# Designed miniproteins, single chains, continued (4), part 19

Each design is a single chain, and the fold is of that chain. pLDDT is the mean over its residues in the fold that is shown.

## One batch from the design tools (miniprotein)

Design m12635
Fold by ESMFold2-Fast:
Structure m12635 (fold): chain A 55 residues (1-55)
Amino acid sequence: MNADERAGAEGGRRGALEAGLTGEEVEKSQKGGAMAGRDLGGRAGYELGYRASAG
């Protein structure tokens, strides 16, 4: 996983945890965030992953 994918994954993870999600939902949010980071860059991927996961 490159730096952009890691940033997106961290955004998804943090958003999911803040929404009270655990386990499988956190993993899904991390995967979605990583994909956004790859496609949009690290900062944009983090923000999109966080926002989508936090609800």
Scores: mean pLDDT 78

Design m12636
Fold by ESMFold2-Fast:
Structure m12636 (fold): chain A 70 residues (1-70)
Amino acid sequence: MDYNKITKDGTYTITHTEKGVTSTSTFNVIIDDSLKEPGTYEEVDGKLVKTPLVVPPGATPPTTLYIKRK
């Protein structure tokens, strides 16, 4: 998913399909233009840490993603 196409806060779903098996992960998105660098961030122990938007199959997706747009 191209995070630059996310124009507002909300709940978003990522779909991954591998060998005919489809998995979906749902997460909340918050746009935060005050962040240091463009990209996606996850809150870990009260701190925002840069994280990849794509979650590998079997990994637990973050509950909330923070996005800084260019």
Scores: mean pLDDT 66

Design m12637
Fold by ESMFold2-Fast:
Structure m12637 (fold): chain A 114 residues (1-114)
Amino acid sequence: KKEEEARKEILRAQHLLDQGKYEEAVSEAERAIELAKDNPKLRAEAYYVLGRAYLKMGDYEKSAKAFEEAAQLFEELGLPQMAVDAYRILAEAYEKMGDKEKAEQYRKRAESLG
């Protein structure tokens, strides 16, 4: 029941992203994370959408935090391609923030999984 609500909130957040409604997408993604607390796959997907919303808003610090959560969960779930995608976005976000050491750390993490 809560997992069904989490899936609906994730889909709503994705649709809001497509419409350019980034702050509303953040709100729906945060609600999905709360509803998906006992479902790591849905929680990872919700964090991924949250990270994308913050990235579109230019909030690289909040985007990075969300993608760090998503990447770790995708690794734990045995979904290395999704983890690689999240780590590559993380590296780009840290480059935009001027943190070259963290950018390189996440590039190497992505390479070790791919």
Scores: mean pLDDT 88

Design m12638
Fold by ESMFold2-Fast:
Structure m12638 (fold): chain A 91 residues (1-91)
Amino acid sequence: SVREKLEKELKELEEKKKELEEKEGPESLRVAEVLVEIGSLHFHLGRYEEAIELYRRALEILSKVDSPEAEELRERAERGLAAAEAALARR
């Protein structure tokens, strides 16, 4: 099912996040990128509270990075956060 595929992808991304935190530190741009991806998967699984937390963590990291890549990722995280907050408010 789609849900089983999303949960498998989530586990793979959480392992990738752990490896990146060990290699680049917990506040790297790559960690923020993976947090946005994990947040998106939680959103599609209907886990809005978890998605909100992940997007907020990503935005906190990205607030300290000044690059075009960080700006694009900030926009993605902000859109994801807004969507998750709207979905949670309708619950």
Scores: mean pLDDT 87

Design m12639
Fold by ESMFold2-Fast:
Structure m12639 (fold): chain A 78 residues (1-78)
Amino acid sequence: DEEKKEFLDKLIADLEQSKSFSPEAAKKIIEAAKKLGPEVDKVKAVLDKRVAQHTPEDEETSLAMGDVAVAEIEKLLA
């Protein structure tokens, strides 16, 4: 539906601006969010936690933790 697509489009833009995720990680999160449907709020909880942990001065560690968040979100599909 259009509302779900608009939500996901906004989500991808926010993820790209956060510097907490690589483009590949952002795509995986969005694909998982599409599959979760009504439970997409669980994705938001993981992302909010990740954004709070972002450290721009330690970008390498920040990106690695972003990959951990992707794995946690993908587990929501299991």
Scores: mean pLDDT 66

Design m12640
Fold by ESMFold2-Fast:
Formats: sequence, C-alpha cells, structure tokens
Structure m12640 (fold): chain A 65 residues (1-65)
Amino acid sequence: ERFERVKRGVLKVPGIGEEKARKIAEMILKDGLTVSTLKRIMEELGLTLDQAMQAMEAAFAELHK
C-alpha cells in the first residue's frame, strides 16, 4: 500500500516518530507534495524546515519506486 510505503520512508527521517510519520503520510497522500503541505507539517507537527523537507523527499522517493 502507498500509505505504508510513504510512512516507512518518512519514519527514517531523524526526529520523526511513528505518530508524526503517520500524519505526514496522510497529508502527503491527500494534498500532494506542495508548499502548503510543507507548511502544515512544520506548523501542526512542530518540525523544522530541514525535517519537513527530508520527509517530503523521502515520500517522493517512495511514491516513485
């Protein structure tokens, strides 16, 4: 399933736990890899720009396997 692949990819980012990885995967699969999604990840989950960007990159890699 796409959701489980994206969640596993995001979970590899340092400082992102299971619950945050799940929410990030949900946001990306619903709204896509957009600047709006990046901002929501940072604002709602308290992630740094670096962590949010790494999560988006990991999700992109998993979606294009």
Scores: mean pLDDT 82

Design m12641
Fold by ESMFold2-Fast:
Structure m12641 (fold): chain A 80 residues (1-80)
Amino acid sequence: SMKSVVVEFRDLSQLSNEEARAKLIKELESRGYEIVAVDEAKDFEEALEKVKELIATYQPDLIVIAKTSEGYVIVAAKKK
């Protein structure tokens, strides 16, 4: 059976990819998630392709797509 995934969007356009990654990992861990993958993309179309790959590979409970000053950070997470 297909597993449902939640997709959340964040505007972190004032932050670098490294800063956004660190912030999102800390937030998601505090919400009871385990981080299974982090990826980066230069534009939104690449970010959506990365999301598809992460869903197929990891079957996460949550994907976060964050816009940054450098492009996009994508975080895949599972509930602990």
Scores: mean pLDDT 87

Design m12642
Fold by ESMFold2-Fast:
Structure m12642 (fold): chain A 70 residues (1-70)
Amino acid sequence: EELRRKLEEKLKRDKEEVVKSQSDELLAQVEAELQGLIDRAKAGDATDLVDFYSNALAEIKKAFEAAREA
């Protein structure tokens, strides 16, 4: 529970940094990191974590795209 909360806070921070920097390189790095976490969660049959990371990745990409349009 505490680990999940800290992970959620880290992902929120990563999203804010990606949106503020508007850096394609930083976005690609965050995408690669989250994809690695998704792959590990799939290997461990942690379907709730797969959904969590997949949703976080989609949200970060959407926020980045919106920031680029602004």
Scores: mean pLDDT 78

Design m12643
Fold by ESMFold2-Fast:
Structure m12643 (fold): chain A 66 residues (1-66)
Amino acid sequence: ITKEALKRALERLEKAGASQETLDFIRYLIENIDLSEEELKKLMEEAIKKGLYTTASLVHSMLLQG
């Protein structure tokens, strides 16, 4: 997954009326796209705990690319 793909996902979710929490988390991923596998795994777990399933799916995609 690329920074450009995350930016496009952010734009689509914003237009779809996604929660501010989901949007903020995706912005965090865009700023920190070079995160290690361990950090991505931790972020996925945190997103699931918060009920941010769209964000969790994006982080999972990033993890599968590593």
Scores: mean pLDDT 71

Design m12644
Fold by ESMFold2-Fast:
Structure m12644 (fold): chain A 74 residues (1-74)
Amino acid sequence: ESEEKTEEIRELGEKATEYARELSKAAEAEEYAGRVRELIAESKDEETREEGKRKLGEVIRTAGEAFLAAQAAA
């Protein structure tokens, strides 16, 4: 159960990070990140929650880097 949720969080988090690399895909990135937040809220397993938080942090960092790169290129 927790193992399945951790794997789903990893897959959704990776997809969110992939889309976060492109500003034009911000809506898709947020959709996948939203599902990760939902799984964190549903999880009673601390390890699963920490993995989800880690993946969300990666998405935020990646989106921020993409934004700064776009600003520098303008």
Scores: mean pLDDT 79

Design m12645
Fold by ESMFold2-Fast:
Structure m12645 (fold): chain A 100 residues (1-100)
Amino acid sequence: SPALVETQAYALLLAASGEMFVEKEKIVKSVPPEKKEEVRKKLDEVIDKLNKEMKEKLKELLKRYNAGEISKQELFDEVDKLIEEAKKRFQEEAKKLLSS
């Protein structure tokens, strides 16, 4: 079912978002009290941007899947790549914040 495939793909993005949220909270706990609100706000903005970008790319992948241009396996392989890249970018942005 196309609806089931779509639901599964969005569930993977939601899980990735949750993992970035947990990592954000660990980072916020590690910074001095006076920086916690600024770091939280900036990391929330990064997570929101990454979530938006992943959803936009997933929408295009689902369009190609529904058109028969890619297989279910290729769709989920590309979703895994989107998640890996988003997590990598989150860690890079967090590192920049902690080094400034």
Scores: mean pLDDT 90

Design m12646
Fold by ESMFold2-Fast:
Structure m12646 (fold): chain A 78 residues (1-78)
Amino acid sequence: AQALADQVQSLLSGSPLLEAEVEAVPEGDRVRITVTVRVKTTGEVITVSAVVPQSEAARTLLELAARAAKEGREVAAK
């Protein structure tokens, strides 16, 4: 989960509009996922998080990252 989180963080932070921090912390049979996106032009911060079973961690991480990135891009476009 952490290796995927690091890759997603790098991809999101490669945007000229967004800076991202992605964490995936194992908690027993579950993973706590936190995605924080900062819009470089406005300074607005978007944070989304979830705690899910390890089997769902990769999918949930990608869904949260996509949501945060979309919201950040919408803020940057205004």
Scores: mean pLDDT 78

Design m12647
Fold by ESMFold2-Fast:
Structure m12647 (fold): chain A 57 residues (1-57)
Amino acid sequence: SRAERIGRAVAEVYAQDPELTLALAARDSGLDPARVRELLEAGRYAEVGRLILEARG
């Protein structure tokens, strides 16, 4: 799904730079960085993608 693809892309950049990734999620999408961290560490990538799509819609 589109959400899964987005969440996996976020996971890839999180692996390279976790702090910047969470800061951008908070700044650009208004997401709680603690929640995004929890979801990424739990492997719930589709849920991360859904949150980003909802924040942009």
Scores: mean pLDDT 85

Design m12648
Fold by ESMFold2-Fast:
Structure m12648 (fold): chain A 100 residues (1-100)
Amino acid sequence: SELEKKLEEAKRFVDEVIEYAKKTGKITPQQARDVFLTLELVAREAIKNNDLEGLKEVQELMEKAIETFEKYKDKLSPEAQEIYERMKRFLERLKKIIEE
């Protein structure tokens, strides 16, 4: 499905950012944007489709991304820091939707 395809893309972006951060100690603003926008898009699509399983998978991927950003937070550009803060706020909203 289209949603399944977007979820696989999101998984790849998250894994690529984690590997890049491990090797370089950095996360680029472009990587931060790509991860956040892809996860947000998939979450919104899952909400429209009442796909709880998809939402839980997005939550897990976003938590992994946030954990990676926190580990390297001292090396984040101001742009990447802003995206990290937006991701944290989005995750809190997503968790409330899943808990309802």
Scores: mean pLDDT 84

Design m12649
Fold by ESMFold2-Fast:
Structure m12649 (fold): chain A 86 residues (1-86)
Amino acid sequence: MEERIERIVDGLLSDDEEVRLEALRELEELPEEEQEEVVRRLFERAPSIVDRLLKLSKDFPRVRKLLLERSIERGIKLLVEGVEKV
C-alpha cells in the first residue's frame, strides 16, 4: 500500500498533465482512507498544485469532492494565519 500511495502522490505532483490524469484515475479507484492519505500528503508537499488538479478532476467525483473539502479547510486556515502575521 505505501508504495502505491507514494507513486500516486508523485504522479499528481508531475509536470506532465497526462501523468497527473493517470494518477487521478488511480486515486479515484482507491478506498476512502487511502484517498484521504494521498490528499493529505499532497497538501503537505505541494498545496499550490491542488487548483490545477481540481480543474483536471471533473471526471473523478470522489477525488474532486475530497480535494474541494480539503482546499476549503486549508484556505480558511491560511487566510486566518495571514491576518495574524500582519
Scores: mean pLDDT 74

Design m12650
Fold by ESMFold2-Fast:
Structure m12650 (fold): chain A 95 residues (1-95)
Amino acid sequence: DALVEEAVAEADRLAERGASLEELAEFAERVARRLIEAGSPVPDEVARNGIAVARIALMVAEGVPVEEALLKLAEEYEKKGELEMAEKLRKAAER
């Protein structure tokens, strides 16, 4: 998939340049949303995980501790009925 290949190439370039956590998070969120909206053959689980990671990284860049960011995002997913994602985030906060 051309969109996935372009995203991987851009991610590699950002990493090589030493892009900030905030820049990487914003990039990841944009790519995940575009893949979902375009109907690309990317598993929904992979796209959802990418969005979750991007949101956590953005909160951490704003000064929120990783554990607190994980728990806050877990509460949001639980409120939306996405129980599997909420449980995954809570388990990550325990490590």
Scores: mean pLDDT 69

Design m12651
Fold by ESMFold2-Fast:
Structure m12651 (fold): chain A 89 residues (1-89)
Amino acid sequence: LEELLEKAVEKVKENAEETRKRLEELAKKLQERLAKAKSEEEREELLFEALAEFLGMSEEEVERLREAIRAGDWEELERLAREIYERLV
């Protein structure tokens, strides 16, 4: 029982460190890409790509996000956000 608890704690620590590194890498890539962006449209694209990569979104989910934003469909945005949140928890 104690050995199982120690392994669980170690796995949680590894996952936390891995998440931190992933966040740092994504933030750095985003900053570099945003600095090179020549238009607001390009910046918006890069922000969506970074968000999708961080949240593990599929291409279909990214497309749903874009369409909902363009249409001002807050209900679809809330639904998509909830689906992603439930998957990550």
Scores: mean pLDDT 68

Design m12652
Fold by ESMFold2-Fast:
Structure m12652 (fold): chain A 74 residues (1-74)
Amino acid sequence: TAVFSKVMGINEAINLVRNGDLDKAISMLNSMIPTMPPDVSSKLQQARDALQNGDKDKAISYLDEARKLILEEG
């Protein structure tokens, strides 16, 4: 389902952040942002900005919020 695919994408981004692969996580978020609803896209942009500042915990928090928004819409 579309919901499943979106959640799996965010889970992979969280995994990349936890593993310290920040450049790949940022690249993945940049590819996902234009495909998401505005509320989810906003949270992904905030996560990307946090990663650019090296704040992994803040980025994971925003990714968790984005995932919750997707689950609420599905």
Scores: mean pLDDT 84

Design m12653
Fold by ESMFold2-Fast:
Structure m12653 (fold): chain A 91 residues (1-91)
Amino acid sequence: MEFDEEAVKAVSEAVREAIREADKYPMTSLAASQLVGIVLRAIGDALDGKDPAEVLREAAEAFYERAKQSTNPDDKKALEAAAEVLRERAA
């Protein structure tokens, strides 16, 4: 398995920024586990050589979908904040 180090760094930096923005809201354990799952998938996709812009867009869409399904306003805000960061970082 070969990966582009620059692409992996770009995805990792975007993901760290998304986590920091989401962490400003008091998330439930459910929202936190969803955030971790989406983050791990994005990093895995980057390690598999996927285009970083596509990886970030897919992760942003996953966050928006989870936000739509949430009934907790803090979880919704946290997941939407993460999605917006990833969308902005997508090339």
Scores: mean pLDDT 83

Design m12654
Fold by ESMFold2-Fast:
Structure m12654 (fold): chain A 89 residues (1-89)
Amino acid sequence: MMEEINRELFAVLASSPEKLDVEEAIELAQRLAVALSKDHDALEITISPKASKIDKKELQEAVEKAAGVPVKVVDGEGSDVAVLLISAA
């Protein structure tokens, strides 16, 4: 049986929006994207409204540089915590 290739990785960035560290969140997103980029040609990052402190352009550029694949950043649906989802595009 072929093992399942990871198609998405979910990260809780902060338990409350006030505790969100943007620089740490971007670095975590880069790390997760590098892991997914091994098996995928393009990635999508979905960010929760509670993570709106993160600049989508800065996140996209930083993650594309780390992963070496095209990255699209989109707004996700509501969550009680600051989260992001990185998925294969």
Scores: mean pLDDT 75

Design m12655
Fold by ESMFold2-Fast:
Structure m12655 (fold): chain A 94 residues (1-94)
Amino acid sequence: MKEEILEEAKKLLEEAKEKGIDPLAIKVLEKAVKLMEEAIKNGVPEKFIEELYKLAKEAYEAALEGASVERLIGIQLRVIGIEIDIRLYLEKKK
């Protein structure tokens, strides 16, 4: 399941690049995909991967709707929050 979610996220990122959506939204998608790959490699729970995919979809949809820079930054900050949670999870696993 984790690998399937990652493949869907990668597919979404390629669609985003092809459509030429907002560069900030593309950066959010790239960050989410990278974090999903690192999470899978390190055995992080599927819930974190699902949350990253949800945020990637939200950024993509927001960009298609012509959302404000403020909304896109808000989604980016939420992705960074999950990055912090993943790092904290991995530290507890040592």
Scores: mean pLDDT 85

Design m12656
Fold by ESMFold2-Fast:
Structure m12656 (fold): chain A 85 residues (1-85)
Amino acid sequence: MRLTVEVFGRPGDKVAEALAQSLAGALAQAGIEAEVRLVEDEAEAARYGVTKFPSVVILADGEVAAVFQGEVTSREVVEAVREAL
């Protein structure tokens, strides 16, 4: 299974950038192999129903496993990834 964690932000959103870095570290510490991507494309975000920034979309083999809009912690994302495994 290929796991991808997409962090959506507006162009230049330092909060989304920091969240992506925090998530990459948290997933690595949890022993989870996942690609973490910062996505600054609002059209791509709209494909997942994302209307708030930052937001996180978890993809398992290219299919949506979870969507978090707005306030989210690295811990919440790690737990959602574990549930998707």
Scores: mean pLDDT 80

Design m12657
Fold by ESMFold2-Fast:
Structure m12657 (fold): chain A 56 residues (1-56)
Amino acid sequence: MPRYRPVGLGAELLEKYAGIAPGEVLTPEEIGRRSGVDGEALAAAMLEAGLVERVE
């Protein structure tokens, strides 16, 4: 299962608006649970936008 870590501006935005701690590693399911939308699609969009990086 791919995992994602917020980086740069994404870390600040996700902490401020989604309550995700800096350095927290997220699965697509966790992203979906916190956002209320499809977590895999949102994770892919955030990765393309440079808001998160893939880990492992």
Scores: mean pLDDT 75

Design m12658
Fold by ESMFold2-Fast:
Structure m12658 (fold): chain A 82 residues (1-82)
Amino acid sequence: MKIIRKSEVVPTDPEIAREKAYEMAEELIEEGAEELEVTVSDSNNNGLGRKVVETPEEAAEFAEEVAAASKEKELTLSVTGR
């Protein structure tokens, strides 16, 4: 299977982070991905969190949790499917 990555810079808002992670994960599963990896980084490219998940709901929950814990103004959300 082709490895596909989706990435977006979002405001540090748990609701926005949740919605974007869900959308990216759902699209990757529709494209045939069996495994998803969610990564969250700050504006200085420091990794804030990484998790392997199986569902869009798990991806959304993880992104929401990291955004809620962060004091940064913006986050980079990435979801990789394989």
Scores: mean pLDDT 81

Design m12659
Fold by ESMFold2-Fast:
Structure m12659 (fold): chain A 74 residues (1-74)
Amino acid sequence: SMEEVRRKVFNQMRLIGLDTEIRLLYKQGKISPQEADELFSQLDRALELLKQGRIDEASAIIDETRARIDKIRA
């Protein structure tokens, strides 16, 4: 459906934003290489779920990753 396509695109845009934030945190020395790898692995899992049309599950991982990044920045 068009609604499903829009939800998928929206979550893909969220993943791009999170990827950028993780790279910035790593460059600033605010996260370890292991923490960066764990965060990128979460984004890869969410992207795979989006490819499978499992939008709600992908969104949940994206929300969890957002919350983890916000805690690091606090």
Scores: mean pLDDT 90

Design m12660
Fold by ESMFold2-Fast:
Structure m12660 (fold): chain A 115 residues (1-115)
Amino acid sequence: MDEILKELKEILDKLQSQLDRLAPLTSPLALATKSSLQEAKSLLEEMIKKGKVTVEELQELITLLTTAINTLEKALESGNLSPQEQAILQEILTELQGNLDTLSRIRDKLEQEES
């Protein structure tokens, strides 16, 4: 559990960085992405405060990040972004995909440790 909580704290720091970089963006898809990431951050903070994590909570977090990824992909496909906005969204998309891989690994490990 302590190793899982450490990895979750690292993901929380990454989510905060992603939200800070999205803060200047006001497009509808950027706002939708911020909403999903804010919900993910809130859930992750609650999990860390409890000091324990369930498979079900990890799956909910994975679902929220998957929603944010899908929204970012849609924003990038729209073709209505400045080069700077496109670069920021592409960086965040890559980072969120990495976070999703980490969370999926944690979920699988936790499932295997259950009797």
Scores: mean pLDDT 83

Design m12661
Fold by ESMFold2-Fast:
Structure m12661 (fold): chain A 76 residues (1-76)
Amino acid sequence: SMEELEREILKSFAYMSLSVAVLAGLLSQEERDEIIDLIDEGRLEEAKKKVEELGKKTGAYDIAETIIKQIDKIEE
């Protein structure tokens, strides 16, 4: 359905933001893969918590907040 396609596009936006965070040195490949796995499993609250913890660790609060908002849109 169009709704299913839109949800997959929203997931892709979150995955792209995570990939940019890896390129920026804010996130490891392993941390990115863990968060993507949580999103794919529908464990969105755990994914958001992991992103928040990484934001606190790196000081990249605005980037973490942006990714969390992208994950929230998948839940809607």
Scores: mean pLDDT 83

Design m12662
Fold by ESMFold2-Fast:
Structure m12662 (fold): chain A 69 residues (1-69)
Amino acid sequence: SDYEYELLLNKTIGLLLEKGLGISAREIAEELGISVSTARRLKKEAIERLKKRYEEYGSDEEGVRRVLA
């Protein structure tokens, strides 16, 4: 469901903030108990959502990349 996908997306955002942008789709898949294909899609969307959030609060793209590193 869309709700379950949003929950997984928020967990993926948390993993990116905790472990950095270098986290692999495989590691995300193992942590969340999902397929690598789903984890790859979630990672892409989580990064896009973080960019939009930081843009709304006046942070630039470089700032987002530094936080996720």
Scores: mean pLDDT 75

Design m12663
Fold by ESMFold2-Fast:
Structure m12663 (fold): chain A 81 residues (1-81)
Amino acid sequence: SQAKAEEELLKKAEEAKKAAEEGKELTEEELALLFLYYLHNKDIDGAVEVIKKYLESLGLTLNEEEIEEIRKALEEMIAKR
């Protein structure tokens, strides 16, 4: 069922969160799951941190202004849901 699929995704997101808290390198799939998990919980700071790690894996560095713009965009996106 769809509910079981959502439960499995939540468990994988929790495992990815624990791995991140332990300082382990996350895969692109784990970063995507963590990002969705933080958005679902309205954790903007967590979602921003995942975006930073993803972009760093692509060789991209964000300045403080760009990070703040991403934060505002995420806040607006969550407010519309």
Scores: mean pLDDT 77

Design m12664
Fold by ESMFold2-Fast:
Structure m12664 (fold): chain A 76 residues (1-76)
Amino acid sequence: TARERAVEAAEEAARVSKDPFDKRVARMLAREAARSTDDAGARRIYEGARALKESVLEGLSSDEAVLRMSQAAEEA
């Protein structure tokens, strides 16, 4: 389901993040995904988590990673 996909993406972002702040943000997204009741909400969380993971893997700062996460979620 869209919810399960969003949870998995957020948990993956938490797993690859080394910074405690990035891990906390990713785990917050996982909790929000688990509570989502509609596909649009789940999709926004999925895109945000994916952007967070990609930013972390690129070595971007937490500020930039969170900004990209927020932009991806808003555009979804």
Scores: mean pLDDT 85

Design m12665
Fold by ESMFold2-Fast:
Structure m12665 (fold): chain A 83 residues (1-83)
Amino acid sequence: YEEKAELVEGVGKRVVELLEQGKTEEALKLIRELAKLVPEVKEILEEGLKKVEEAAKQGDLEKARKIAEETFEKSVEKLKALA
């Protein structure tokens, strides 16, 4: 689970970078792909995906970034708790 936590953390940083660049579709794609690779946090990632997509549709990329950060933090915490 520690290796999966590191993967989730790395992807999370990339998602935040993409949202800061306005590359919303690329960011959402990474969250979807990660949810397939790490089923232990799929529910957290899918919930976060919906909230990020909603904020981005409203043009609030700063809110989308914050939601993404919180989503990935919760995912990493859950994986560390499973280890």
Scores: mean pLDDT 82

Design m12666
Fold by ESMFold2-Fast:
Structure m12666 (fold): chain A 78 residues (1-78)
Amino acid sequence: EEEEKEKEELFIEAMLLYRALNTLSPEKVREIRYLAENDPEKLKEKIEELRSQMTPEQQANFEKQRKQYEEIKKKLEK
């Protein structure tokens, strides 16, 4: 069940990453969902690979979106 939370976090992080890169598409959402459910280690590798390719501006945009998500998440936690 804690592993399910980790998979959910990986999926969301990947979605935010692709969004920050302005490359999010329905096909990409399907791909990252599949990886999160079936091969979360591959998804982690892909996330790190994409992060290493980002410009400083794209990294700042990703961090901004991630912080917004974390704030919403914390408010949902009791």
Scores: mean pLDDT 75

Design m12667
Fold by ESMFold2-Fast:
Structure m12667 (fold): chain A 93 residues (1-93)
Amino acid sequence: MEELKKEGEKFADEFREIALTGTPEEVRAAGDRAIEKIKELSEKDLKVAGYFAALVAQKATEVAREGSPEVREVALETIKRANKLIVEIIKKN
């Protein structure tokens, strides 16, 4: 449990770092990996998955505010996808 939570936090931090320094393509790939990780975690623990999805949405929001227009569009897509998964996770509790 605690191990999965720490793994999620590391992924969210890696996403933010790539998103702030990377190209739109790199941000999209990082976002896709983060969404895939949320889905993987949701099969193991819904609470941890919800926590991780919230972190991804938070980091993507920071990127959307500070990034270039092209990076912002990708970040907004990631926020939308993460929020849909958060809603799904809440409904399954």
Scores: mean pLDDT 76

Design m12668
Fold by ESMFold2-Fast:
Structure m12668 (fold): chain A 83 residues (1-83)
Amino acid sequence: AVEALERAIALARAQVGLDEVPPELHEAYKQVVRAWQEAIEEVAKKHGFGRDISSYDEEELEKIAEEIEKLAEERWAELRAAA
């Protein structure tokens, strides 16, 4: 179970489409991608993604990327625990 989830996480990080994911990993892949998307949406809401991207400095963009990565990893850890 955990191995399938880790493979799904690796495929999601590689940005492959569902059609390139082995059928046995489809459900895990969907859960991983959903968790990533929810992390993006939560961080975007926190930082008010209504601003022009050009108004963000490089340090702000790096911090946002790190927050998304951290939240995604936390959500994936919950999926691993449930697997």
Scores: mean pLDDT 73

Design m12669
Fold by ESMFold2-Fast:
Structure m12669 (fold): chain A 105 residues (1-105)
Amino acid sequence: SEIVEKFKEIAELVLETLRYFKAPEDVIRIVEEGAKKAIELVEKGEYSKAFETFQNALNEALKKASEVISDEDFVRLAIHLRYAQLELAKILKENGIEVKLIPLK
């Protein structure tokens, strides 16, 4: 499935970005677990739930990262995660799936 492949690609990009900014293992694990759950939901055709699950994982990761990484690195990380969120939203919309963006804070 194109959607499954894109979720995997974007999840890997997010994980690589977290590692680049030296996010602690517990933050990386939040995204790994969220991505796995989102991919399982995509495989079941639960696309809106998958996107919601992934967005919630990104928000949780950002909250924890804000406590550990520098302000400058946090701003850069947040920009990259918002870009990943928007790319997934675009792919879902192009496949006729209505999506709701959850603000990443």
Scores: mean pLDDT 88

